Designed miniproteins, single chains, continued (3). Designs and how they scored, part 84

Each design is a single chain, and the fold is of that chain. pLDDT is the mean over its residues in the fold that is shown.

## One batch from the design tools (miniprotein)

Design m11102
Fold by ESMFold2-Fast:
Formats: C-alpha cells, sequence, structure tokens
Structure m11102 (fold): chain A 100 residues (1-100)
C-alpha cells in the first residue's frame, strides 16, 4: 500500500496502477474478493490519472463485479470505502475526459 501511495505521490500513475492490479490479483487468488475489489478500484483511479480511460473503466468493472460477489460478507466500513473509491474513480475518469 505505502509503495503504491509513494508512486501516486510521485506522479508515477501507470506503475501505481500495475502494483494495485497485482495486489488485486493476489487477493482474488486468496478468495478475498472485498480486498481485491478495493485494489481494482485503486487501479482504476491510477489508470484514469495516467490518462488510460479504457483501462480505468475495465478495472472499475472488475472491482464492481467482485464487490457484487462479496455483497453478503461485506462490512459497513468496507462498503463505505468501496463507495468512496468508486466515486473517486468516476471523478478521475470524468476529469481526464473533460480535459481532452
Amino acid sequence: VEEAQRLLAEGRYEEAAELFTKKADESVKQGNYVEAALYYFEAAVAWAQAGDIEKAREYLKKGLDLANKASDTITQEEANRLVGLILRAIGEIEDVRLKE
């Protein structure tokens, strides 16, 4: 997490997105779908900041699919974090789109 946050702070958005994607894939392998969804949403935000809107949309969709799969096990705190990241990802996608 700290490594990915450092990359984001340095403006290295593509590398941060790749790191979040790797963490999400590892979480899927462990059956931790909530954690995987959170990492896919972080990846979507980072890809949007990198200007790759198609990848941002792809990872946002992957995160939503996993969050839906985990809906019966999600805590209120996890739900609040998911909503925050979804809104942030949508905002970053729209911000980049409007600047184009």
Scores: mean pLDDT 77

Design m11103
Fold by ESMFold2-Fast:
Structure m11103 (fold): chain A 71 residues (1-71)
Amino acid sequence: MSTKKIELTPEEKKVIRAIVQAGRPLSEEEIAERTGMSRATVRRVLDRLEKKGIIERVGEGLYQLSKEPKV
């Protein structure tokens, strides 16, 4: 309410880009490898993105973009 959506951090952008570039759902380990971040950092970023509704789990611990923007 009082706080609008915050700009994405560089870490959040890296995770989103990794998923988009892969063109498929990625695991925490795959995202860590692709971004060069530790799994702990990736998990922290994934938690934030999931809380914002930007990503979601699609089973077997895989993550993808939760919304498909259509016009």
Scores: mean pLDDT 73

Design m11104
Fold by ESMFold2-Fast:
Structure m11104 (fold): chain A 56 residues (1-56)
Amino acid sequence: SSLLEQASQLLSQAMQLRGQGLKLEREGNYEKAQELFKKADELEAQADELIQQALA
């Protein structure tokens, strides 16, 4: 379904943000890393909602 495709796209974006956050964390940029992790968490939550709708 289009909902699963949208969820997949959000999860891909979240994965990219987590990767960038981990790099920043290793470089000591904790503030920026935390913001990226927060955004990734939000995208993953949105993806989970779409998956739940698709499976209902």
Scores: mean pLDDT 89

Design m11105
Fold by ESMFold2-Fast:
Parts: sequence; C-alpha cells; structure tokens
Structure m11105 (fold): chain A 57 residues (1-57)
Amino acid sequence: SEAERKELEKKIEEEKASLEELAEALVKNVGFDRALAEKVAKMFTELSIEMYKRRLE
C-alpha cells in the first residue's frame, strides 16, 4: 500500500541519518579512525536498508 511504502521510505532515510551519528560515536567514544568507523556504520545501515528495499519490491 502507499502508506506502507511511505513508512519504509522513512525508515530508509532514518538509517541514512543514523549512519553519521554511529560513525561519530565510534570515533569519539571508542577511538576508531574515521575510515573504520564509517565502514562499520555502513555495514549495519546497509543491511537494514536492503531489508526495507526488499519489502518495497
């Protein structure tokens, strides 16, 4: 449905927004270098985004 599509799109946007927050937390609180922090954050957010995209298909 259209409502379900909009909810999934919103969750995808929220995952993209959380990527920067997670990366910054890894740099500041754990001491990861930025490249590693971005890779780790990206891995988790990409899995969530892929699951949402499969529902949109």
Scores: mean pLDDT 77

Design m11106
Fold by ESMFold2-Fast:
Structure m11106 (fold): chain A 108 residues (1-108)
Amino acid sequence: NEELKKLFEENKKKIKEKVKEFLELGLLTPEQAEKLYEIATEILEKAIKNQSPNATAENALRGAILRLEEEGVISPDRAVKMLYLLDGYSLAEAEAHVAAMREAEARR
């Protein structure tokens, strides 16, 4: 299916752009960036093959970020920052959200 192949290539390009952004912002090491790209493209390919309505670059990246956090490759705070960036927040806003979350935990 030519449309599914085009959908995969377009979303793969978006994944690559976001991974590069995270690397340039210092949120990932080069090795972590490569792992994120690999996992996100695998998630995307499976979602497209299964004709999932959630077969998007953003959803593939969210799944890959959570996977890297589960495996201890990235910290929970770093994962949260990247997820906020995917939702369209700035790095400063993402950092403020993480700081507020940690302050709430410290008050317990």
Scores: mean pLDDT 85

Design m11107
Fold by ESMFold2-Fast:
Structure m11107 (fold): chain A 57 residues (1-57)
Amino acid sequence: SAAAEEAARAAEEAAADLPAGLRRVLGGQAKHSVEEGMSPEEAVRLAERGAREALAA
């Protein structure tokens, strides 16, 4: 859906400073979460958190 695609783009932008492979994974997760019924805003927030935790590890 358009909302899922936009969430994926927003998640990748939030993870712009991470390696491209990880950005793509986070974008895919955000898209999947929206398709599973999560709000786009929640999906992006979750991806942002995942990006921060991955960078901190």
Scores: mean pLDDT 80

Design m11108
Fold by ESMFold2-Fast:
Structure m11108 (fold): chain A 55 residues (1-55)
Amino acid sequence: SMDALVDEARELIGRLGERDPETALRLAQRLVEAEAAGDVDGVRELRREAGRLVS
């Protein structure tokens, strides 16, 4: 579901914020926009991007 994808993306962005708060803030803003637009593909892409950056 979209809610699960948003929750996963938020968790990864939160972890990124410990290392790179500026990038985490940018991703968080994009996530808010994608969620508001109902853009499931955008949320999925942001989750993958945050996951790569946390690794």
Scores: mean pLDDT 86

Design m11109
Fold by ESMFold2-Fast:
Structure m11109 (fold): chain A 60 residues (1-60)
Amino acid sequence: SREELIEELNRLGKELGKKYETADEEKKKQMLELDRQAVRAIARGDYETAIELVKKALEL
């Protein structure tokens, strides 16, 4: 459901924020680009794509 996707996205976003604080500058730039793409996906209502983009950022 949309609610479940939003909850998962919020959880992953918090984890990405924590990872960002300890990341090097190169990884921070890549994380910011993926986060920007995720924000655009959210604006389109594409929560599944946003989740995949945040997961990709967490793998950096």
Scores: mean pLDDT 88

Design m11110
Fold by ESMFold2-Fast:
Structure m11110 (fold): chain A 75 residues (1-75)
Amino acid sequence: SPAEEAEKIYEEFKKFLEEQLKKGKITEETYKSMLEAVEKKLEEIKEAAKTDPKKAEELVKYLKELVEDVKKKLE
């Protein structure tokens, strides 16, 4: 489901950010800010999945783009 896909993306991204933090590549404030942005999108997807699965799928696409943009900015 879109909600399950979004949760998987969130968990993988959280682990990625935790590794960047441990390596000193990002600050704790950057970690919290980036994680909060993805958490907000995850909640939007979960809510949309209850009433409009097609909208939830579209939001998952935006979540993937958000995560990839953040990863590129950390390179």
Scores: mean pLDDT 83

Design m11111
Fold by ESMFold2-Fast:
Structure m11111 (fold): chain A 65 residues (1-65)
Amino acid sequence: SLEEEIDRLADEATRRLVEMYEKLGDPEGVEAARQARDGLRDAMRDAYEKGLPPESLAPPEVELP
């Protein structure tokens, strides 16, 4: 279902953000990323309702320095 797909995308995006902040040694960023999960889900749902691809809100796969 749409809700399951949005939840999966939000979980995946949140997991990637958490991993990124963990590698940077930023515990505040880790907690912010975890707390932002529901906000990301809601934003992805809103994007989908407006005809935008929800995956466009996922963070890009960028090699961090």
Scores: mean pLDDT 71

Design m11112
Fold by ESMFold2-Fast:
Structure m11112 (fold): chain A 79 residues (1-79)
Amino acid sequence: MSKEELIKKIKELLEEMEKLIEELGRVDPVTAKVARKELEEMKKEFEELLKNNASKEELIDFLQKVERSKQSLIELLKK
């Protein structure tokens, strides 16, 4: 996977997390508020990685972090 493909996939996952947090907010607004703060911190970290010309390895590590966070949100939405 190229750096450009990694960046695109991370952006897509962050957008998916935003939608999951919106759904969570309809059921559990307190937990959704915490999750939104975490998402904003992840978005800021991603912007810093892009500004600093992060390596492919750093982008892969960040992708894995985002994937784990998305999975946690999915689990919170299950009854």
Scores: mean pLDDT 84

Design m11113
Fold by ESMFold2-Fast:
Structure m11113 (fold): chain A 65 residues (1-65)
Amino acid sequence: APADTEELRRAKEELELAKNDPEAYIKKLTEELKKLGFPEKLAEELAKAYVEGKPLPESVTELVE
């Protein structure tokens, strides 16, 4: 479906940023999470955890619950 191509393009762009500039990728994820209503500190922790493949911070698990 045409919608799938947009998801693929975004995923590719994010992967390229993560490889070429991890700092910019973390900042991009932080801004996206801030738009979703996460506080800047939690958004940054989430972005770093995602990039490093680490488990979610305790603060986030409490927010989700």
Scores: mean pLDDT 66

Design m11114
Fold by ESMFold2-Fast:
Structure m11114 (fold): chain A 69 residues (1-69)
Amino acid sequence: MTPEEIAEKIAKSKNPAIQVGLILYMVGLIEDGKYDEAIAYARAIIEKSKDPEVRKMAETVLKTAEELK
């Protein structure tokens, strides 16, 4: 799944479980040391999502990945 595909699924989804699952996928990328991929996913979500809570979670992932890189 590309960063653009995950952001589109979050933006179109009204199901909180799908949104949380996609955010947890980004956290998994950080745990695997894939910081650049996690940053790309987080940026795409911030750009495409209009949900303030989803955006805040993505911003947290972005900051964490950039600090650990």
Scores: mean pLDDT 73

Design m11115
Fold by ESMFold2-Fast:
Structure m11115 (fold): chain A 59 residues (1-59)
Amino acid sequence: MMEERLRLETELGILRMQAFIFGDEEALALLDEAEEHADDLERMRELLERARERLREKL
């Protein structure tokens, strides 16, 4: 199960860079919350998906 955690952590880093480039403070807040829930991979995945959907709308 370490592989899924590493994948989510990698996605978090990518989305954080994207949110920073767009200046999206709400997306950054979702990503910060995802990092706080690193022990709950399902919750982390949900928060990353919400951030991803938000950032997709800006592209």
Scores: mean pLDDT 78

Design m11116
Fold by ESMFold2-Fast:
Structure m11116 (fold): chain A 84 residues (1-84)
Amino acid sequence: MAERLVAALRAAAAQREAALAAAREWAARSSPEERAAYADRAEAAARGLEALAEELAASHPELAEALRRLAEVYREIAAVLREA
């Protein structure tokens, strides 16, 4: 089970470029209030993933690394939304 979850998280993080392109496209057509709200949600998601990765680092290091990679994508999405 853990191995399949790691693969799914890695696959999600691998779509980073597509996710950032979609975020920029959405930001261009969104209000400042919508961008701020989604940036806050993306940052909250990143913090949750980072906290879970720290808890799992000793027992499930590959899962922790996959979670950190996904958290980085959420951090980058938030930055795109705030800088739009």
Scores: mean pLDDT 83

Design m11117
Fold by ESMFold2-Fast:
Structure m11117 (fold): chain A 56 residues (1-56)
Amino acid sequence: SLIEEASKEGLEELKAFEEKNGDKASSQEVAELVGRILRKIGDAIEKELEKERKEK
């Protein structure tokens, strides 16, 4: 599903960020990254709902 794909991409971005920045990242930077990921997941949810509406 689109939601699963967006979630997987978000986890990959979090892992890459942690590997590159580790303990050097601020709470603000982590919050901003998580916020971007959540927005992408929200977009995926909307697209999934629209797809189901058109398939009915």
Scores: mean pLDDT 76

Design m11118
Fold by ESMFold2-Fast:
Order: C-alpha cells, then sequence, then structure tokens
Structure m11118 (fold): chain A 57 residues (1-57)
C-alpha cells in the first residue's frame, strides 16, 4: 500500500467521521492524510487535506 493510497484512505475516513459529526476525529484523520500526501510528494493533495482539517478545527 503506497503512501498516497494510505492518505486517500484516511481522507475517506475523515469525510465519514465529519458526516457523523465526529469533527475532532475527522480533523485528525485529515491531518494524517496531509502528512502522508506530503511524504508521497503530492503537495496539492496535502494542501487539500490540511485545508479540510483546518475547517473542522
Amino acid sequence: LSLRQQGEILEALGRMAAWLGMNELAARQFREAARLFAEAGDDEAAARARARAEELA
């Protein structure tokens, strides 16, 4: 499983957590996704995930 794929999974989990009103968990999952995307060299995906985490925190 690649770093990018791991980030995408965490991003999906973050969306589900936000849908369920679990905003603290969602923000944490988006922050972790952003870290994984950055390590994979996907700066655009990292920025997107970070922005979503900031919206929820």
Scores: mean pLDDT 85

Design m11119
Fold by ESMFold2-Fast:
Structure m11119 (fold): chain A 78 residues (1-78)
Amino acid sequence: MDLSVGDFARLVGDVLADEGDYLEAGRLYEQAGEHYEKAGDYKLAAEAYEKAAEYYKKAGDYEKAEEAKKKAEEAAAK
């Protein structure tokens, strides 16, 4: 299977979340969302941005969490 750049970013994000690095996990999921959005896969983009928002919130970065949540809503509307 060819892993897309988005799929790879999600895998790395999951590993970082397991290690408790929620800020970096959120960043990787945001990158995954951006790659899925560029590929036209708005459903996967919305899911990735929702996960990014969740991890940013766990990291205490509420500003990035709110930005990621808005990106998820925009992707879900497409």
Scores: mean pLDDT 82

Design m11120
Fold by ESMFold2-Fast:
Structure m11120 (fold): chain A 70 residues (1-70)
Amino acid sequence: GKIEFKSLEEAIGEILRLIGEIIELELKLKKAREGKLELSEEELKALEKELEELKKRLEEVKEELKKFKE
């Protein structure tokens, strides 16, 4: 089912956590693409997939956050 939160504070907390994870993962991918971090092609693809899943979860939490505004 869709993600549901009992309070605005709980939803904001999850958004901040997801943003932090996304930023860390995007930084790792950027360093790998710039040759500053040695990752295998398989590791790079796994991180890209994880990033897509985190971004999708963030969008789901943002939609739940809108319910506290409306």
Scores: mean pLDDT 76

Design m11121
Fold by ESMFold2-Fast:
Structure m11121 (fold): chain A 86 residues (1-86)
Amino acid sequence: DEALEAFAREKAAEAAERLARYAEEKGDKETAEAARALAEAIRAGDVAAAAEEEERLAELASKDPEILEKAREELGRLQAEVEAYA
C-alpha cells in the first residue's frame, strides 16, 4: 500500500524532527543534528542516508538516558499512528 508507506515515512520524519527539537532544547546539538539529518533523509527517500543517520542517532541517544527515553516515546507514538492508519 503506497499510501500506508507514504504515511509511515512522513510520521517517521515527524518523530525524528520532534526528537531533534527535544535534543536542541537540552543543549545536545550533535544529537539534534543527527535527528534532523535523519528526518531529511527519510523525506528524500534516501534509504542509505537514512540508515546511516539512524545508526548515528541510535549511538548518540544511547549515551543520554533522557534522550533515549524521548526516542522510545517517539517510536511508540510512530507505531501507534501507523497501526491506527492501517
Scores: mean pLDDT 82

Design m11122
Fold by ESMFold2-Fast:
Structure m11122 (fold): chain A 58 residues (1-58)
Amino acid sequence: GSAESVAALVREAARAAGLSEEEIEALVKQVRELSKTQPAPEVLAAAGRLIAEAVARR
């Protein structure tokens, strides 16, 4: 469904950004939780911010 598609996109983006597999799995879990209460564009925006913050900390 939509949540699975969003999770797949987030996983690919996080991996491309250089996040560890542990960080990617944590982010995917959060994305699945957000997908229960928020529409896909809001979930993708939140995931993008989290990826950017993780990269900025390096």
Scores: mean pLDDT 80

Design m11123
Fold by ESMFold2-Fast:
Structure m11123 (fold): chain A 71 residues (1-71)
Amino acid sequence: MSEELKKEVTVAVAILSMAAYLTAARSQNAPQEVIEAAQKAIDELVAMSKDPSVTVEEVEAFYREQVEKLK
């Protein structure tokens, strides 16, 4: 598997996970700041997917940071 494909898969999985979280948060009437944080994380992951200089490790680090903030 190429590093490019590995990054694309990693970003896609992270976006899907955040989208699932956002859907659940909205359904549970979570605080607006939680909903906005999840949406901002999705927007940033999309931006990272378009930037060829961003590594898989940077995507993974960003995703872990966002998950920690949403606890």
Scores: mean pLDDT 81

Design m11124
Fold by ESMFold2-Fast:
Structure m11124 (fold): chain A 60 residues (1-60)
Amino acid sequence: EEELEKQLEEARKAIENSDAVLIPDDTPEELRERIVELAKEAGVGVITRDQIPAPEPAPA
């Protein structure tokens, strides 16, 4: 409840400061849906761990 609101606000800030938002695997479904809606409205991509090919090291 209150935790969802706080996490949602953090997601909003991440969206405005980032080009894409990564949703953690442990994110509640309710929060995930709201984040997806916000990102879609802002035109920011939403990425889940399953869609990320593999973590890449820093550029050589």
Scores: mean pLDDT 66

Design m11125
Fold by ESMFold2-Fast:
Formats: structure tokens, C-alpha cells, sequence
Structure m11125 (fold): chain A 67 residues (1-67)
């Protein structure tokens, strides 16, 4: 379900912003992409940022949201 995938990707972006895995501005951009139906691109962005900051749990969640 595209709406569920978008919500999951948006949630992952919010979590990444809240935990410091990315800036709030980056998190907001990825959140907006997820809600615009570009949830795979948003999930990939969250996973990339989470890997960069060492948050493996968030990276794994983002990858699952993007499938």
C-alpha cells in the first residue's frame, strides 16, 4: 500500500531527525518526498544519512520502508 509505505518512510525520516542522524532540514525534505509518493527515494536518503551517523537501526528501518 503506497500510503502505508509513505507513512513508514516519513516516520523513518522523522526518527532520523529526532536522533540526530540528519539535520531537521534534511529530515523535512525526505519527509516531504515520502508524502509526495517518492517513498523509495526518501527511504534511501534516510538510510544513507543513518549509515553516515552510525545509526544502523534507523538505516535498516528506512530500507524496509522503501521496499
Amino acid sequence: DAAEAARRAAGAARAAGATGAMSPEEAQKLYDLALAGRHREAAAGVARAAERSGHRFIADQALKAGE
Scores: mean pLDDT 70

Design m11126
Fold by ESMFold2-Fast:
Structure m11126 (fold): chain A 93 residues (1-93)
Amino acid sequence: VEELLQEAEKYAEEALKDPSKIEEQLKKISEIANQLVDKDADAALKAVGYKKKVIDAARKAYESKWDEIRERSRPSAEDILKVGEEVDRMLES
């Protein structure tokens, strides 16, 4: 029980340090919580607490990552269009 809680805490710490691992670590914490439900309900609640910390960190990380994906995947086409509009405006002058 205590070893499983220590592993859950470690996975939560790793998820907080590296956002790219949040999904994998969150899954591992969930598996530990499920194992603890059958053995110790109080320990299972603590594991759920670690899962909540990872979920909160995941929300911040996914917001940042989503903004980066949006900006990187689309700005080159939009920037080319904006430059085209600027050139068109200069040619009208």
Scores: mean pLDDT 64

Design m11127
Fold by ESMFold2-Fast:
Structure m11127 (fold): chain A 97 residues (1-97)
Amino acid sequence: MIEERIKKLEEEVKKNPSAEKYLQLGRAYLLAGEYDKAIEWFKKAIELDPNNAEAYVNLAEAYLRKGKKDEAIKWAQKALEIDPNNMGAKYIIEKAK
């Protein structure tokens, strides 16, 4: 169940924080429909690793699911600056137009 996964990831983040664990926790919140919490954790992942294209793609996806198309495009474009061939970022931009 997604709530059990979130609890486990929260414990892991408290014991040994990393950009990857913040990204995993954000993704778990995204799957649970908790978009604002997902956004917070993706932003924390970006603070630890600003060149992680995947974190920007996931942040853009969370904004897209909230209906914030302009924010979704903005963050997906940041992912493409880091990884110009990122298919996830291209998908979000296409869907947000």
Scores: mean pLDDT 86

Design m11128
Fold by ESMFold2-Fast:
Structure m11128 (fold): chain A 85 residues (1-85)
Amino acid sequence: MVEELKKEAEETAKEAAEAVEKYLEAEKNGDEKAKKEYEEKAAELEKKLKELAEKLIELGAEEEVLEVLGELQDKIKEAAKKIEE
C-alpha cells in the first residue's frame, strides 16, 4: 500500500509540474484560456498531492513525501516569479 501511494504521489506531482509548465507556455503565447485551464488543473493536482502526502505520513513515509512536495512547490514558485517579471 505505501509503495503504491508513494508512486501515485510522485505521478501526481509530475502532472502538477507539467501543468505549471503548460501555464508558462500559455503565458508566453498570450493564450488566456489555456492559462486559466492549467492554473486550475495545477491547483487541483496540488490538493490531491497534499491528501496523498497526509496518508503517506500516517504510514511513516514522511521524508520521501516531503521531498516530492518540496519539488512541486519550487516549480510553482518558479512559475509565479516568471509571471511577476
Scores: mean pLDDT 75

Design m11129
Fold by ESMFold2-Fast:
Structure m11129 (fold): chain A 60 residues (1-60)
Amino acid sequence: MPLSGEELRAAARAIAERWPELRAEAERVIELVDAGDLEGAQRLYERMAAAVTARVLAAH
């Protein structure tokens, strides 16, 4: 279920606020959305989400 460009921007910003180490990836997702590359943005967001999941699991 692909996210809209607005959803991708919001989700990327939320991740960067909690995990500043992912800020560069979040900025890249926003750049891809702004460029109209929603497939590229979704692909990068999925990689960020996987990194967040791994980090959350490591904290437990």
Scores: mean pLDDT 78

Design m11130
Fold by ESMFold2-Fast:
Structure m11130 (fold): chain A 68 residues (1-68)
Amino acid sequence: SEAERRAAVLQSAGDILEVGASANRMIAERARAKPEQAELAEQAERDAERARELSEELRREAEELERK
């Protein structure tokens, strides 16, 4: 069904965002080792948290579609 196909797309998008969150977390940790990259570290941390929140939201929407 269209709902099943949409749920699969949302799950895939959620997985990609989760990978992005992990990558940004690593960038933030590495940037923190250098004082000149403090701004990059803060931005990467914010991007990681946003990506994680979006991933959780998309997975929740996918579960809702599969239940209906």
Scores: mean pLDDT 85

Design m11131
Fold by ESMFold2-Fast:
Structure m11131 (fold): chain A 65 residues (1-65)
Amino acid sequence: SAEALLERGRAAYAAGRYEDAAMYAGLAISLDPTYAEAWRLAGEALEALGRHEQAARWYAKADEL
C-alpha cells in the first residue's frame, strides 16, 4: 500500500538513506498521487540531498493536495 511505502521511506530518511527515502516516497505517489505526505517526504529527502529547488517543487505539490 502507499501507506506502507511511506513508512519504509520515513524509516530510510531517519537512517540517513535519503535516496531510498525518495524512492519509497515516489512509489507511494505512483500508487496514490493525492497522498500529500508522500510528496512532502520526497521533498524532505531531496532537500537532505542538497536538491533544494527540486524539493521546493515537491513541497508545493503537497501543499496543493
Scores: mean pLDDT 87

Design m11132
Fold by ESMFold2-Fast:
Structure m11132 (fold): chain A 60 residues (1-60)
Amino acid sequence: GELEEAGKKAGEAAKKGDAEKTEEYAKKAIKLAKETLSEEDAKAVEEAAKALIEEAKKRA
């Protein structure tokens, strides 16, 4: 779904060291997770997204 696509794009951007695109897709994934998932699952997505943004910044 859209959540999985946003997460995949965030991951690909992070591997390339593109911090701006990683933040954009990560924010989209967090928003979709909060709208579609349980509170617990949405929080897990948010934590994963934050870790991914930090990784991208280290590679930039």
Scores: mean pLDDT 79

Design m11133
Fold by ESMFold2-Fast:
Structure m11133 (fold): chain A 90 residues (1-90)
Amino acid sequence: MQLPSKEELIARVERLARHLAEELGFSDEEIDKVVAYVRSLVDRILAAETDEEFDKIIEEALKKVPEKYQPIVRTVAFAVRAWKERQRAA
């Protein structure tokens, strides 16, 4: 069974972040900002070599973003963690 590539994961989380921001009633400008932030965040957490480094990046992100962005950040973190677990299990 082939797992999604790193590039496919990034594309999926960008689409997910945009969809969640739209459902939460964000403006087009806010949606673009959150999607750009999520792309940068995913690149950083994919570069993390340890679970501790991953958790540190997510905690720092949650401290820096507006509270209304936190559900999107948490959802993206969950999706990337699940992908990494599947990569290790395969």
Scores: mean pLDDT 78

Design m11134
Fold by ESMFold2-Fast:
Structure m11134 (fold): chain A 108 residues (1-108)
Amino acid sequence: SPELERIRKALETFLATVERLIKELKEAVKNNDETKAIITRMLARAALREMAAYLRASPVATPELRALADEYEAASKELGKLTDEEAIKLLEEIAERTKAAIAAVEAR
Protein backbone atom coordinates (compact mmCIF):
# COMPACT_ATOMS: atom_id res chain seq x y z
CA SER A 1 0.00 0.00 0.00
CA PRO A 2 1.12 3.64 -0.47
CA GLU A 3 0.79 4.10 3.30
CA LEU A 4 3.23 1.23 4.06
CA GLU A 5 5.64 2.73 1.50
CA ARG A 6 5.48 6.03 3.45
CA ILE A 7 6.31 4.14 6.68
CA ARG A 8 9.25 2.43 4.92
CA LYS A 9 10.62 5.81 3.75
CA ALA A 10 10.12 7.29 7.24
CA LEU A 11 12.03 4.35 8.77
CA GLU A 12 14.84 4.79 6.19
CA THR A 13 15.10 8.52 7.04
CA PHE A 14 15.07 7.65 10.77
CA LEU A 15 17.81 5.02 10.24
CA ALA A 16 20.01 7.61 8.47
CA THR A 17 19.47 10.00 11.42
CA VAL A 18 20.37 7.30 14.00
CA GLU A 19 23.53 6.32 12.05
CA ARG A 20 24.58 10.01 11.85
CA LEU A 21 23.98 10.47 15.61
CA ILE A 22 26.05 7.32 16.39
CA LYS A 23 28.97 8.80 14.39
CA GLU A 24 28.59 12.22 16.07
CA LEU A 25 28.43 10.68 19.56
CA LYS A 26 31.52 8.52 18.88
CA GLU A 27 33.39 11.65 17.68
CA ALA A 28 32.26 13.66 20.74
CA VAL A 29 33.51 10.89 23.08
CA LYS A 30 36.85 10.64 21.19
CA ASN A 31 37.35 14.43 21.46
CA ASN A 32 36.16 14.60 25.14
CA ASP A 33 33.47 17.05 23.96
CA GLU A 34 30.99 16.61 26.84
CA THR A 35 28.66 19.37 25.55
CA LYS A 36 28.43 17.76 22.08
CA ALA A 37 27.84 14.32 23.68
CA ILE A 38 24.94 15.72 25.78
CA ILE A 39 23.38 17.51 22.78
CA THR A 40 23.75 14.42 20.54
CA ARG A 41 22.07 12.20 23.17
CA MET A 42 19.21 14.73 23.55
CA LEU A 43 18.73 14.73 19.75
CA ALA A 44 18.72 10.89 19.72
CA ARG A 45 16.07 10.80 22.47
CA ALA A 46 13.92 13.32 20.54
CA ALA A 47 14.26 11.37 17.26
CA LEU A 48 13.23 8.11 19.00
CA ARG A 49 10.16 9.74 20.60
CA GLU A 50 9.11 11.41 17.32
CA MET A 51 9.43 8.13 15.37
CA ALA A 52 7.48 6.24 18.08
CA ALA A 53 4.68 8.85 17.87
CA TYR A 54 4.68 8.67 14.04
CA LEU A 55 4.35 4.86 14.03
CA ARG A 56 1.55 4.91 16.65
CA ALA A 57 -0.39 7.59 14.73
CA SER A 58 -0.24 5.63 11.44
CA PRO A 59 -3.64 4.13 10.45
CA VAL A 60 -1.82 1.15 8.82
CA ALA A 61 0.53 0.42 11.74
CA THR A 62 0.70 -3.35 12.27
CA PRO A 63 1.06 -4.81 15.79
CA GLU A 64 4.76 -5.32 14.91
CA LEU A 65 5.21 -1.62 14.05
CA ARG A 66 3.40 -0.62 17.29
CA ALA A 67 5.77 -2.90 19.22
CA LEU A 68 8.69 -1.16 17.46
CA ALA A 69 7.25 2.21 18.58
CA ASP A 70 7.21 0.91 22.19
CA GLU A 71 10.87 -0.17 21.81
CA TYR A 72 11.83 3.29 20.49
CA GLU A 73 10.06 5.01 23.43
CA ALA A 74 11.78 2.66 25.93
CA ALA A 75 15.17 3.34 24.27
CA SER A 76 14.59 7.12 24.54
CA LYS A 77 14.01 6.75 28.33
CA GLU A 78 16.97 4.36 28.76
CA LEU A 79 19.40 6.71 26.94
CA GLY A 80 18.94 9.21 29.80
CA LYS A 81 20.38 6.66 32.30
CA LEU A 82 23.34 5.27 30.32
CA THR A 83 27.02 6.12 29.93
CA ASP A 84 28.10 7.42 26.50
CA GLU A 85 29.58 3.99 25.60
CA GLU A 86 26.33 2.21 26.60
CA ALA A 87 24.31 4.86 24.69
CA ILE A 88 26.35 4.17 21.52
CA LYS A 89 25.70 0.41 21.90
CA LEU A 90 21.95 0.97 22.41
CA LEU A 91 21.75 3.24 19.32
CA GLU A 92 23.61 0.58 17.27
CA GLU A 93 21.02 -2.00 18.45
CA ILE A 94 18.21 0.42 17.45
CA ALA A 95 19.80 0.81 13.98
CA GLU A 96 19.85 -2.99 13.51
CA ARG A 97 16.20 -3.35 14.66
CA THR A 98 15.20 -0.53 12.29
CA LYS A 99 16.98 -2.28 9.36
CA ALA A 100 15.02 -5.47 10.18
CA ALA A 101 11.74 -3.51 10.31
CA ILE A 102 12.45 -1.92 6.89
CA ALA A 103 13.12 -5.39 5.41
CA ALA A 104 9.88 -6.76 6.94
CA VAL A 105 7.79 -3.90 5.46
CA GLU A 106 9.36 -4.52 2.01
CA ALA A 107 8.75 -8.32 2.15
CA ARG A 108 4.88 -8.09 2.21
Scores: mean pLDDT 89

Design m11135
Fold by ESMFold2-Fast:
Structure m11135 (fold): chain A 89 residues (1-89)
Amino acid sequence: SMEEYRKKAKELEEQAKEAERRGDLRRAGDLYSRAGLYYKKAGDNEEASELFRKAADAYRKAGDEEGAKAALAQAYLLAGDEEKAKEAA
């Protein structure tokens, strides 16, 4: 259900914040990306886009520029900005 997807997204977002507090930035990026996917499944595209932007920031801080680009492209697609999504990819 949509409510179960939102609950899972929120749980993953909290795990991502904990990973950031520990300095595990690559893991934080992965967890923010997974949270974004669950918000997308719930139809909450604005929240999903925000989580993918957080994932991109975490990946960039971890030195994972390809992960950052992929997450940023997803954020722009969910926000309806196809041209910026193509540039980020």
Scores: mean pLDDT 88

Design m11137
Fold by ESMFold2-Fast:
Structure m11137 (fold): chain A 66 residues (1-66)
Amino acid sequence: SAAAEELKKRLEELEKKVNELAEKIKKENPDISMEEMMEKIIEELEDEEDKKILKEMVENARKALE
């Protein structure tokens, strides 16, 4: 379905941006926790939709860890 293909493409682009930011942040902050790194990535993203998607993914992951 077209909606699933568009979502997949959006997630692939977001993953690329997240990986690039994660590498940069980790290089500058080698002792950073995964949680702090994700927070910095969300702050560094310029696209409000990307921020929303990533924030929701992080929140859902946290809720899954009981």
Scores: mean pLDDT 78

Design m11138
Fold by ESMFold2-Fast:
Structure m11138 (fold): chain A 56 residues (1-56)
Amino acid sequence: GSLTPEQAENEALAVEALREFNAEAKKMIDEGKVLTQEEMDALARRYAERVRERRA
């Protein structure tokens, strides 16, 4: 089906958040930092909250 403009915007914001999360995670790995699953989940939640803030 076709996405509504609102759905397309939400999907674009989600993709942007995932891209930023991956960039930050890569930076941490490149710096030799090891993250636990709990720390990864916390980081993912933070980026999800930022997507919501951009939507507002």
Scores: mean pLDDT 74

Design m11139
Fold by ESMFold2-Fast:
Structure m11139 (fold): chain A 90 residues (1-90)
Amino acid sequence: VQEELQAKAPEIAATYAAEAEAFADDPLLKRAAELAAKAAEALAAGDWARAAELLREAGRLAAEVAERLGDPEAAAQILAQTEALAEMIA
């Protein structure tokens, strides 16, 4: 799966960077998307360990926002997805 993720990494980075801009209303969501974009950039560079660390932090911040907004199901889903992706690339 590393080859698939590395091939997709530039598209993933662009997607998260666009999300950071879209979440300008919420500084935590904006920060989470910025970290996710950096994680995808690390993936493109082949720095899998750094990408995994950045993804976990981005997921944690996004989950905190979801919990703050009263959506614990979304928070759990965000944490599950980012942890699964981080484990695949680490």
Scores: mean pLDDT 70

